# Ledger of designs, part 93: designed miniproteins, single chains, continued (4)

Each design is a single chain, and the fold is of that chain. pLDDT is the mean over its residues in the fold that is shown.

## One batch from the design tools (miniprotein)

Design m15223
Fold by ESMFold2-Fast:
Structure m15223 (fold): chain A 86 residues (1-86)
Amino acid sequence: KQQKAEELARDAGLTVISGLSALGKKDAAEKWARLTQQAVEAHKKGNFEEGVKLLQEMARLAKEAGATSEADVVNAKIKEIDEVAK
């Protein structure tokens, strides 16, 4: 379960980074790469609650950056992580 949540967190982060890069916001993409690493580490420790909070912050920042579709993908990954954590 932890490995699956870790993979979902990593995929969510890569989605936001990819979307921001496509929008020409490479500096913002670097910031989200750091947040992605923090979310992955939280899930590695089995801290699903902290990992989900970090992903929610990432989705919020993606929307603020104009990457709305990428934020929606991140929210879908959060839902998958919640199901895995059950």
Scores: mean pLDDT 75

Design m15224
Fold by ESMFold2-Fast:
Structure m15224 (fold): chain A 91 residues (1-91)
Amino acid sequence: MTQRLTVTATVSQDGVEVGTVTVTREISSEEDERAAAIELARGLLAVLPASGTVTVTLEGAAGDESGSQTHTADAAALRAQLAEWIALGEA
């Protein structure tokens, strides 16, 4: 089963949008899902500030399914976790 996945991540700091990342991929395997996750992580690393508290809103859509999640995190810690995640996902 092949699904088009679109994920939009909006990064905000102090109530101001500092970046947006959109990933669109055709998903037919767990490998495609991993590739989409790595692409999203790389995009987030490009737009995240170096420090401070950020709010990341993830909006996802695949076929008839849609959902959203909001996370608040320390930017430096999140950057470190995303970098590790990318390294592990590419290994």
Scores: mean pLDDT 80

Design m15225
Fold by ESMFold2-Fast:
Structure m15225 (fold): chain A 68 residues (1-68)
Amino acid sequence: DDKKKVLDYLRNVLKASDYEIEGVEKALNGEEVPPWAYLQVMFAAHQLGLKKTAAEGLEGYIKAAEKE
């Protein structure tokens, strides 16, 4: 499960806070989140070689940043 891999990477490698993990989980579930959460999805997915998830994270970041 790519979602689990991204969340586990944030917890175990990046030592992300519960707040950050919740934001990323919402983004992975297709919920509307601030730009920073999409950027974290992109970064973690890229590091894990999850190309599709990384591209979706980048697209979400661009769309969310355009709204601000």
Scores: mean pLDDT 82

Design m15226
Fold by ESMFold2-Fast:
Structure m15226 (fold): chain A 51 residues (1-51)
Amino acid sequence: SSELDAQIAKQNAETKALMAKMEAEGVPVTTIAGEALRQVGDQVDALLAAR
């Protein structure tokens, strides 16, 4: 569980960095993609707890 939490945090940080670069280039960040990533992180934790 702790390992997955760390991986999720890393992935979220990387996604934020990429989104920031896209915004700098004038590309409208896809809110849908951001929300999907947040939901995936929450679902991963839920799946671990549902054992």
Scores: mean pLDDT 66

Design m15227
Fold by ESMFold2-Fast:
Structure m15227 (fold): chain A 111 residues (1-111)
Amino acid sequence: EDLPVATITVTVSGGSSASVSAPASVTIPAGALVRLVVKNNSSSGTATVTLTLTGPHLEADLVLTLKPGESRVLEFQLPDAGTYTLTVSATVTNSSGSSSASTTTTITVTA
């Protein structure tokens, strides 16, 4: 009766080098609610995170600015069955400079 909900957690870490951690793949039914949680897990440094989601009939780009320890939650539905690619690119900037990392999550939407 309730919409299926899938949570994807993206963690951005900073320091001497940036890193991005996300699931390699997620499988959800068509019409499920996707809850994307993006967290800057660095003790210092502001993260600029670029999210690109591509798939059947969908191309979406979003840029987030996250303070140390800040999290953002994005909720969306994927209407069409098929394969979607979520690319996360993050640049973490602090007083010592900036570093960048990226990762890709494959979202498989089943009919």
Scores: mean pLDDT 82

Design m15228
Fold by ESMFold2-Fast:
Structure m15228 (fold): chain A 85 residues (1-85)
Amino acid sequence: MKLTDPEGFEEEVNQAFLDMTRSVMDLASRNPPERVAAVDLELAEKSENPRISEVWREVARLWAAGDAERARELVLKHHEELLKE
């Protein structure tokens, strides 16, 4: 269950995305894309926010396809959209 944090709301969302993005980028450098995609799917399943979960599923699919640059851009795009929602 999520807690309301009016002061840290944007920072918490930003930190979650940044941490996940860093993890994905680091794993991509050390592992084949298919392995990175599998880890990203785990992150999507563990996400309590269904919108964030959907973003990570799409990011995982892009990693599996070998499109690392698109995966990174997609995360940043959806991050801004989720904040404005």
Scores: mean pLDDT 64

Design m15229
Fold by ESMFold2-Fast:
Structure m15229 (fold): chain A 67 residues (1-67)
Amino acid sequence: KPVTEEDVLRAAKVALWLHRGDRERAIALLRRELTGHPHTPVSEERIERAVEEAYEEFLRHGEAILE
């Protein structure tokens, strides 16, 4: 199934919150999960952009969303 931009952004938010705002770890997690899978491939560029957008939201709302 193709992954939508909204799916990638949601995954990026979850990964970023899970890693306490560590963008490098969030990107690494998403690369492992979303790239190289024949049925759910996502480009590295899309992952990086989604993490950047999620990071902006993380900074605005802080760690309260981690729960």
Scores: mean pLDDT 69

Design m15230
Fold by ESMFold2-Fast:
Parts: C-alpha cells; structure tokens; sequence
Structure m15230 (fold): chain A 110 residues (1-110)
C-alpha cells in the first residue's frame, strides 16, 4: 500500500530527526525536515495536516534548542500514533506502536 509506505517513511524520518535533535545535529535535522516537507506534498489531502504538525514540531526544536526534549518527543510520538491509526490495520498498528515505544524508551536512556 502506498499509504503504508508513506507512513513508514514518515516514521523513519521522525526517528532520524529526533536522534539529530538529541545530538544537537541541526544540519541533519534541517535535511530531515526538508525530506518530510517533500513527502507532505505527495501525501493524501487527509494526512497532510497531520504531517504538517510533525514538521512544525521538528522546526520548533530547531528554533528552540533549549526546549524540553522529552515533551517534544512525546508530542511527536502522539502524532505518529495518530498517523498509524489512520493508515494501518489494528494488528499492524499494534506492532508499529510497540516498535515506536521501544524507540522512544531507548531515546530516553542515552
């Protein structure tokens, strides 16, 4: 499904963006945001507002490096779970959310 591949690509880019932000690699974060903006242009109209909210949060992290990283990461996780809910079956959604939970727990541990 093109929607499933889109959701996977958004997940990959948000994971890369969060890792870049945690590492204060603002150049890598800017490139990741540009890739998300290109994906948003190709996304179905109903998913564009959700992807735009993800982009806006990552851009806020770029502008305010002293922002609470855990709060930002939590908001991004909630938006990703909403995206997965719109695109995936209940069984595939459960597996994807478990993968996200593992990523966000690892991100906190550093």
Amino acid sequence: SELVELAKEVLRLVREGLQALKNKDFKALEETIKELEELAKKAPEELQPLIQKIIDLLREGLKNPDMDFEELAKQLKDLLEELLSKVLSDEDKKLAIESLDSFFEELKKE
Scores: mean pLDDT 84

Design m15231
Fold by ESMFold2-Fast:
Structure m15231 (fold): chain A 79 residues (1-79)
Amino acid sequence: MSLEELEKRIRERLKEKGIEISDKDVRALARAAHERVKRGELSEEDAINLVVSSAEAIANGEATLEQAVESLLSPETRL
C-alpha cells in the first residue's frame, strides 16, 4: 500500500468515527505508521487501526501530535 492510499483509508475511518484532526496531523501519523509497515513491524490494517487510535487520543486531548508520532515510531507503538 502506498502512503497516499494509507492516508486516504485513515481519513475515511476517521470520518466514520467522527474524529476530527488536521490534514497535517493525519499525514504525520500516516507517515510514522507507514515506516513501520515498510520495516515489516506492522500490517497495513494494524497501521490504520493504530493511527485512528492515536488521532482519537489527540482529539480528546490525551496526547499531542509529537507524542503520538514518537509512540508510533517506537518499537512499542504506545501512547
Scores: mean pLDDT 79

Design m15232
Fold by ESMFold2-Fast:
Structure m15232 (fold): chain A 87 residues (1-87)
Amino acid sequence: MTIEELLELARKALEKEGLSEEAIEEALRVLRDILETMEANPSMTAAEVMEMVARAAAELRKRFSEADVRTIETIIRLLAHEYLKHR
């Protein structure tokens, strides 16, 4: 699965959950950064990836509702884990 395919899946999931375009664009930017960091660092563990997701979610909480951030974090965690498994 490519980074672009995972970003398209994330967009569809976030749109289905009713998030705003601003929240969707920021979530996709965060997911791209995480996936590109994983690609550049092939030795990253699942724990290190999930800590990166948690830090990104904490930053998103400064701008978005807890419900939106929880949805974003869940989707990003799921897709980052799938990317890690199929590297």
Scores: mean pLDDT 87

Design m15233
Fold by ESMFold2-Fast:
Structure m15233 (fold): chain A 76 residues (1-76)
Amino acid sequence: MLPETLREFGERAKGKSIAERARLAMETLAQASKVLSDEEVDLLAEGISKMMLAVAQGKSLEEATEEVVAEVEKKV
């Protein structure tokens, strides 16, 4: 579930402004908090933050998503 949610966020964030991506991130975390544990929600929030940081550093959303998903899969 967590890797899939990160991939879905990455796909939905494509072509969106920074403000739209921030809203999407908050909506994703709010929905996840209803079905995931607090620890899994923390991992999702960390993952989204790392994806956004990587994009700010010049990586594509696709590259950032795959890197973060690989890191999260090692933790779960």
Scores: mean pLDDT 79

Design m15234
Fold by ESMFold2-Fast:
Structure m15234 (fold): chain A 80 residues (1-80)
Amino acid sequence: MSLEERADLAASYLVAGDEERAVRLFVEMLRTHSVDELVAALRPLDPSVVRRLLELVLEREKDPEIRAKARELLGRLVPD
């Protein structure tokens, strides 16, 4: 499965109300891919869905590296 397919799947889980699966898949993507790769994969998605996924990661994840990536992605994909 491509990174783009995984991004679409995570978004689909979130829209369906399966926040647990959405966050689990999204955290795996954050752990295994660079910020630049994630920006490219997430940019075509609905910004409101991307914002919610990143907010859920920041709420649930304790890993400082994953949290740092999520914060950088929020700034690059969901600006003011």
Scores: mean pLDDT 85

Design m15235
Fold by ESMFold2-Fast:
Structure m15235 (fold): chain A 88 residues (1-88)
Amino acid sequence: SRKERIDKALEELEKNKENFDESLEPLIRLAELELRVRREGEVTEEQRREAAEAAREIGRQQGLDEAEIEELAEAEVRRLEAIAEEAA
C-alpha cells in the first residue's frame, strides 16, 4: 500500500541520516515532512512551520537575500499543502 511504501522510505531515511553531511539536514527534513504529509493526507501547523524553517535554512545556504528566503519558505509551505490535498 501507499502507507507501507512511505513507512519503508521513512525507515530508510532514519537509518541513513547519519551518513549525510550536516549541510543536507534541512533537505532531509523537507523530504521527511513530504513523506509524512503524503502518508496522512494532511499537513499540521507544526509541519508548516518546520517546512518554512527548513526552506529558510536552504535559502541561506544558497546565499539568497531575505526576500528570496521568505518567498522560498512560502513556496515550500504551499507545496506541502498541495501534496496534502493530492494525497487526501
Scores: mean pLDDT 84

Design m15236
Fold by ESMFold2-Fast:
Structure m15236 (fold): chain A 65 residues (1-65)
Amino acid sequence: SPLDEKLRELVRRLLEQGKSLQDIALEAVNYVLENTPEDASFDEINELLQRTNEIIRREVERRQA
């Protein structure tokens, strides 16, 4: 999805800048929540956050390979 692509780009940029994993997680979560409808259910928010964490994990692993 376009959101997932933007998240990958954001995470890659922050990793290249030498940001901590805590800073990367905070910026990624804030970006996702800013792009989430105000009426989103708790389950929808949790699904988005799980997807965000998976994107961060994969980009970190990709960079370490």
Scores: mean pLDDT 84

Design m15237
Fold by ESMFold2-Fast:
Order: structure tokens, then sequence, then C-alpha cells
Structure m15237 (fold): chain A 61 residues (1-61)
């Protein structure tokens, strides 16, 4: 995954920040495995920045 795609996915999470957890996971599924998508959403819910959450989630791919 390149830096531009990581930034785009972080912006996607930021734009949809008020959506329920299940919806955020669904939005990431086209780009990540189910495990990585869940991990990214978990990190954001714990106060991690969206970009850092995406960077950590890609390590599960």
Amino acid sequence: MNAAKEVALALLLTYHKDEPREKLIELLRPYFSEEAARHAVDLVERGESPLAAIERAKQLE
C-alpha cells in the first residue's frame, strides 16, 4: 500500500467518524481484510489517529 492510499483511507475514516463501528468496518473491507479493517477501527475508537490506525492495520496484510 502506498502513502497516498494510506492518506486517502485515513481521510475516509475521518469523514465518517460519526458512523457506527460496523459501518466503518464495512467501508474499509474493499481495501483490507476483515481482520485488518476491524483492527483499524478499534485503534481509532481507542484514540489513535486515523493515519496511524491505517499504518498499523496494513501490517496485518
Scores: mean pLDDT 78

Design m15238
Fold by ESMFold2-Fast:
Structure m15238 (fold): chain A 113 residues (1-113)
Amino acid sequence: EERLKELENFRKELLEMIDKIVSLKKQAEANKDDPEAVRKYLEEMIKLVEKMVDLAVEKGFITKKQYERLKKLIEEAKKAVDAGDYETAFKLIDQIVGQLWIALQIEINLEKE
C-alpha cells in the first residue's frame, strides 16, 4: 500500500521531468543555430535524468543492474555533449527516459498483483 503510493508519486515526478525535457527540447530547437545554448539545454536535461535515476535506485524502484545500465547511458550522453554530438545526446536522453518509464510501470504492475 505505502510502496504503491510512493511509486505513483514517483511516476508523477517522472511525468513532470518529461514535461520539462520536452520544454527544453523545444528551446534547443528554437536555438539550434547557437551550439552553446543547445549544450546548456542538454546539460539541464542530463541533470534532470540523473536526479530521477538516483532517486529511483535510492527508493528501490530500479535494480542495481538497471541503475548501472542507466548510469552508463548518462555517461555516454555527457560524452556526446562534450563531443558536440547533440543528436546522439538527445537520443540517449530519450532512451534513458524510456527505460526509466518501463521499469517504473513494471514495478507498479508488480505491486498491484
Scores: mean pLDDT 84

Design m15239
Fold by ESMFold2-Fast:
Structure m15239 (fold): chain A 68 residues (1-68)
Amino acid sequence: TAEVDELIAGLAAAGMRPSSVATLKELLYRNKDNPQALAALRALVEALRRGDMEGAIAALQELLATVK
């Protein structure tokens, strides 16, 4: 949704590197068939929607552990 895109843009403004922001959006598409990655992406998106930076970081770490 537009709200998710705004929160992701907010992370870029807060100092997240542009390549990391682009990677997060790409991972939403590329990992549609990986259930562990999809679960981590859903948690990341939900944390971003809520402004939960701690939850977003935890979800990102789990995502990086499940994808290569």
Scores: mean pLDDT 66

Design m15240
Fold by ESMFold2-Fast:
Structure m15240 (fold): chain A 118 residues (1-118)
Amino acid sequence: TAYEKRASAVKKGFIDGATDKSKKLSKQLDSDGNTDISKQLKKNVKNLIQKVQDSSPEKLIDAVVEALREAGLSEKDIEAVRNMLEFAYSQEDVEEAYEIGSYAGRYAVEAIKETLLK
């Protein structure tokens, strides 16, 4: 169905965005000598991606929220990611749903990094 295609696109976008941002930020952290933060970032992102992969479309936002709370994110950052994913699911265009999902994944990983640096 159109919903299933959109839901799949949001999920794939989120995973791709989170994966790409995690690689970029972990490389930068390693270059800066923040290897312990890099390891913690990779661990938190692995948990996030695993929960998203294991989630049904109806549970994807809940799975993301749970993983972000486990990573210690503020409610403000959690709400921002939730709003991005809700907006992605509201898109009629599958490509737009993917791109917004990807943006949400990148944002989530940046927020995890910032939380680990506090």
Scores: mean pLDDT 88

Design m15241
Fold by ESMFold2-Fast:
Structure m15241 (fold): chain A 67 residues (1-67)
Amino acid sequence: SVSEQIAAVRQQEKQRVDQIVKEHQDKVKRNPDMSYIELLLLSSESSEKILAVRQEAKKKIKQILDS
């Protein structure tokens, strides 16, 4: 069903976002002496990656709804 296809897209989105968050947390743990500006830049990079994942999921959902 359309609902099952959308649920699958959302599940993949969640997994990809969780992976980005985990990678961010791992980088912070490995670099405890990271400066405030370095932390801000890392957070900005991670946020951009999450936004891209969400935009791709939105595009896929639109394609499902248009079919």
Scores: mean pLDDT 88

Design m15242
Fold by ESMFold2-Fast:
Structure m15242 (fold): chain A 67 residues (1-67)
Amino acid sequence: MSEEELEEAARLVIELYENLPKPLTEEQIRAIVRTVKELYGLTAEQLVEALRRLGHEDLAALVEKYG
């Protein structure tokens, strides 16, 4: 898996999160994480690290907790 694919997956998580009204439910967060993981063939840990690299620490913490 390339670093570009990881970044693209993380950007999709950000986009899906920002487009929903807050606060999100646990089920909504899990659905976002599951969809992106299945689409890109990633682990939750890979998404967390990619989100941190993009400066989205708060969202990374949410994915770590519910992913």
Scores: mean pLDDT 80

Design m15243
Fold by ESMFold2-Fast:
Structure m15243 (fold): chain A 91 residues (1-91)
Amino acid sequence: SIEKFREKLKKAAEETEKALEKEAKENGIKISEEEKLLGKNIAIFNQLFKELPEITQEERREWHDYILTEKPSVEEVIEKAVKIYEEYKKK
């Protein structure tokens, strides 16, 4: 189910944000919103690659470069990941 996959991506992002906030508090360090955004986006594409191990190293690199260069919102990354998942599911 596409909806179940979308929920898995949302959960990965939420769990990563909570983990980063807990680690920052434990170490007395302030984590920036940009660092949280990067962490969440990395967690989303890692979940995508876990669900679709057939995604090539070249495609993974392009995805990583996109996240680092464009700094997209979590919602945009989730929707792009869902689109990739749908395309692979139909193949």
Scores: mean pLDDT 84

Design m15244
Fold by ESMFold2-Fast:
Structure m15244 (fold): chain A 100 residues (1-100)
Amino acid sequence: MSPEEKVEKLLEEARKKLEELISQLPPEVAAKLRKLIEEFLKRVLEAARKKDKEALVKAYEELLQKLYSLESEMDPEIFKKIYDLVKELMAEVVKILDEA
């Protein structure tokens, strides 16, 4: 399996796990977070295709800034789980690109 295909599979699995958490939030917060996650996952895939680690880091930092701006509107446990999933996803994507 190519590095790009491995990243696409990770993004698919992450999207499913994130949606399960997001669906537990109030509808307005869920809508905002879905948009942020979709934009983030798209940027991660584009950066992986270009093997651009700087673009990956920038996408992650921008997501974290927006995620923290929504922290007060979310259940702390759900926030922590979303944060941990995104962090784990980034670590795995970086590892795939380093092995390529």
Scores: mean pLDDT 84

Design m15245
Fold by ESMFold2-Fast:
Structure m15245 (fold): chain A 107 residues (1-107)
Amino acid sequence: SADEERLVAVMAELTAGAQRVFDALDGKAPAEEILAIYREFVERALALYREFVAAVDDPELIAALRDFLRGLLERVIAEMRRHKMPQETIDEAEELREAAERELEAL
């Protein structure tokens, strides 16, 4: 369906956004730069989620996108931990994830 094609497109864009964070981690970019890329990713992800919820009246597709985004955010934090990022940076990233989670639950 058109809504399923929209879901796949949004998931692909979210995957690309997360990949920019992974690339910065693998490239050993400064913690401040990685956090900035992560903030931009989270802001874009929430914007895409809001646009999807506004356009699609399918609760199962909305739930699928929400679960995908939750898993992707958890994977990004796990990769930050694996790369041994400063604890203060990981704490800030977790605070952003928790704020995003509240927005996902409110929509």
Scores: mean pLDDT 91

Design m15246
Fold by ESMFold2-Fast:
Structure m15246 (fold): chain A 98 residues (1-98)
Amino acid sequence: MEEVKEQLKKVIELLRKAREAVENGDFDKAIELLEQAIKVLDEMEKIASPEVKARLQRLRDTLRSLIEAYRRGEVTPEELKAALDGLILAVETFLKEL
């Protein structure tokens, strides 16, 4: 469980950096950081309890969907920022509940 908490802190840090990159107009850097967050979530799923695993899978799937929507031009930079703000809050809430 402590390993999962430390990895969630890393995910929060990556999402915050991605949000800052979007704010600065560095979209390539933002996507790179979001892909790094997905890799951390994938590694956490291998060590997580079944109850935690389902929540990690939802976060991963939401993040993948967001990246793909952005790549298809379905999401504006402002919408991407808003979605990232929501995801950061969701991950911070998840961390506090563990």
Scores: mean pLDDT 84

Design m15247
Fold by ESMFold2-Fast:
Structure m15247 (fold): chain A 73 residues (1-73)
Amino acid sequence: DEKEKKEALKLAIEKAEKAFEIDVETAAAIAAHGLGLYYGAEYREKLIDKLLENPATEEEAKELIEELKKLYE
């Protein structure tokens, strides 16, 4: 459902932005999860696996959050 999907994206954005102020890696993981809700479970799993192996930079976390915002708008 589009409404549930939009609500999930909004929640992911809020959580990721809040986490970004404390822990960039957690913010990136939350944003990756949100993107996975939009693009699908396979995309989510691959992205999270990459983030677990290579810690996200501040720039990467910001890019993931920005992508979520574009999908929500």
Scores: mean pLDDT 77

Design m15248
Fold by ESMFold2-Fast:
Structure m15248 (fold): chain A 71 residues (1-71)
Amino acid sequence: SEKEKKAKELVDKGGLALVLGRDELGEKYLKEAFKVDKETAIEELRKAAEGLEKAGYTEAAKKLLEFADKN
């Protein structure tokens, strides 16, 4: 659906922002993703966290998972 696609795009942007050290921007994108489609956002967040961990972006991956725990 369009909501699922938008939520995925927002999670991807959030993850990239966290990799770049733009924590507030990353959190803004993730909050928007959860408002659009929380179920898809959680699924895509898990995938993004796994991908970032494998790529060596351990701190960005942790921040993604912490966001899910708090929201």
Scores: mean pLDDT 87

Design m15249
Fold by ESMFold2-Fast:
Structure m15249 (fold): chain A 71 residues (1-71)
Amino acid sequence: MKITVLPGSGLSEAQVTTVTNLITEYVAKGKSLAEAAQAAAATLPASLEIADVLNAQNSVIVANAISGKSP
């Protein structure tokens, strides 16, 4: 699974995986994509902007990865 990350986000491959897993879990528990992205961003380094996470998670590609892929 590939996630589009913004050039300014500074996310590593491991952080991208962590964010995807957390957002998937939160959405499965009934949270919105925005709520899930904010919660996931809180677990990342303080240098990461919440807007970068929200923009990535609101993309069609990311939405399909979250909704269509079950662990």
Scores: mean pLDDT 53

Design m15250
Fold by ESMFold2-Fast:
Formats: sequence, C-alpha cells, structure tokens
Structure m15250 (fold): chain A 96 residues (1-96)
Amino acid sequence: MAEEVARRRALAERIRRIVREHPEDLERLREALVELLREEGFSEKAIETAVEYFDLLLEGSEEEQEAFAREILARGNEEEIRAAEAAGLLVAELRR
C-alpha cells in the first residue's frame, strides 16, 4: 500500500510538472503523457487506452467519458486502468 501511494504521488508530481511547462499545448501534453507512460513501462495498448481517455476527457461528452471509464473497469486490466488514471490526473491538473 505505501509503495503504491508513493508511486501515485510521484506520478502526480511528474504530471503537475508537465502541465506547468505546457499549460495550453494540448498536442504536447498528449505527447508528454505517451512519453511518461512508455518510460514507466506501460504496454502500447495501455498507452492507446490512456490517449483515448485523455481525448474524451477534453472533447467528449460526460456520457462518453462515463461509458469509457466503465468499459475499462469492466475489462479488469489493471495496467489499462492505471494508464487511464494517469490521463485523468493530467486533465484534472490542467483544469485546476
């Protein structure tokens, strides 16, 4: 538990730094998210899931966002869930 909390905290700090550096460059934020997840060892499928969720959080309807989140959770792939969570954290930080 403590190790997972520490990893989430470190990821959140990296995301805050990315947003601070590129607050209005959505293409660069998407690219930085991909770079971050690849560096953390996520699979290409998990990265694709994170990018799709990132795009939906910025441009999709609330219904599409909720449907996608439920689908990811229902699939039960922990790596995809963690990657989507990272995308959610980035968008949440951008909107602060």
Scores: mean pLDDT 79

Design m15251
Fold by ESMFold2-Fast:
Structure m15251 (fold): chain A 118 residues (1-118)
Amino acid sequence: SPEIEALAKKMLALLDDMEAWALELAREKGREDAAKRLRELFEEMKRLISQLPSASVEEAKKLAEEIRRLLEEIRAIVEEIAATEDPERQASILARVDSAVAGIELLLNKILKIKEAE
């Protein structure tokens, strides 16, 4: 479906943006361990998202569950790094995470709805 392919590309664009600022945050804080783990998680999530257009409904639901699991791990790492910031910067970082997560979830749910209607 061209619509599902377009939605998957939008998810990848949101992930690229999230990866860029999350890696910058980890680098700024000297958290090389976190930066390495974030790269691995973002790479795996992009791999799963790229499979969504060709996946069956059952496969897409399984991919969505794994994507959500990886997204929660990314969130936990960013929140851990943010916990060392001043309250205003922590709030800003957490708002960025919430916005990115909400955007990815919205697009993922749209893909699943289209697949269930096919």
Scores: mean pLDDT 89

Design m15252
Fold by ESMFold2-Fast:
Structure m15252 (fold): chain A 65 residues (1-65)
Amino acid sequence: MNEEILELAKKAAEENPEEFIELVSQFTGKELKSVEEALEALKKFVEEATEVERESLKRALLDLL
């Protein structure tokens, strides 16, 4: 599940980098300024997230694709 979310995140970052940064900022509550910062923040978020939070993030990432 975590690997699937990270793969979707990488694809979303490539196709819609600005929207991806905003999405990860909303989920993590952090002010992120780059795709690199957003990917690192998302990786940490996913490791500590609940199943419900991971499912919500996965759906939001799919909407960016």
Scores: mean pLDDT 81

Design m15253
Fold by ESMFold2-Fast:
Structure m15253 (fold): chain A 93 residues (1-93)
Amino acid sequence: MIEKLREAVDKLLKEVEENKDNPELAEEHARALATLLVQAAVKAGADEEEVRRRADEVVAEATELIRQGKVEEAVKILRDFAEEMIKLIEELL
């Protein structure tokens, strides 16, 4: 289960990075990544309000960095968030 989640996360992170010249598309992939992680964490038993609050904060920061042309920094923040969320899911399973 975690293996498929990591594969989906890696694909979405790559799509954010590859779309650095299309900020709107990069932002959509960043939001898709956050939605995937929130849904997986909630399904594993995480507090929905807490994980959604964290996801919204991360997406807001990543989206701002993408708009500034700092896509590598946005990918780093999204990757760090994904690792944190995957660790939470593993601890809940």
Scores: mean pLDDT 85

Design m15254
Fold by ESMFold2-Fast:
Structure m15254 (fold): chain A 132 residues (1-132)
Amino acid sequence: KEKEADEYMKKGNEALRKGDFETAVEYYKKAIELYKDVSKEKTAEAYLNLGRAYRALGKFDEAIKYYNKAIELTPNSKVAADAYTNIGRIYFEKGEIDKAIEYYKKALEIDPNNGNARYNLMLAELAKREKA
């Protein structure tokens, strides 16, 4: 089961890299079905990647839903920090700057060395100062 799930995860990652986002969604869903009974960590990573694929499709509500599932399974992990960073990016793109800052800070509380969270927090704080 785990070996088959790992294969679906790899195919999902290849599809995501190539811009085949709908194909990536299908493979990540198959990986999740197989990982659910064997590994919380791998299931959380699959949910994180599923969220990334949905964000790439512009399906922001679905992306946030699956990022939250990743956080729930492994709340104090690098996966959770990456999920918070990606939720923050969605809110920043929607113009909800204060909410974006809150999520980037949550990511940095878990992983202070998260370069994406640090960079995006800097941009969000600069955007907030411009409006002040």
Scores: mean pLDDT 90

Design m15255
Fold by ESMFold2-Fast:
Structure m15255 (fold): chain A 84 residues (1-84)
Amino acid sequence: MSKEEIKKKLRQVLEDIMEENGITDEDKRFRAEFAVFYLTDLYFEGKISEKEFLDALYFELSDLFGKEAAEKFVKEVKKILKES
């Protein structure tokens, strides 16, 4: 699976979580998308490990959306990476 295909899947998961949690704040949405894509680029460039990638995603999204939403997102990311 290409980096762009994974980014597309991660965007869909992020959008689903934002809708489920009623997140309409454009600043929070922008920050979440930026963090996810930036960290995905670092991971695919080999600059961070899978563990560091998942830990950073959890940290960023827990700050923006709360711990439950962040845990759900990281679980889906782990599933996507295992299917690759």
Scores: mean pLDDT 84

Design m15256
Fold by ESMFold2-Fast:
Structure m15256 (fold): chain A 65 residues (1-65)
Amino acid sequence: MEITPAREENIDEMFENVKSILLDLKEKIKEEDLPAVEDELESVAKLSGKYEEVDAVLKEIKEKV
């Protein structure tokens, strides 16, 4: 497995923006919406390479729903 260093401030900023939006929306997210949120977060993880951080955000949302 070969990974190019793609961890730059742009990727970090994009992830933080997505995280902030999801945490703001967690009060509006219902159990029926979780599959859609999981699909979007999986896409973000694949594009950013931040799998563990995405998993942590998803767990926080699941605990609040």
Scores: mean pLDDT 69

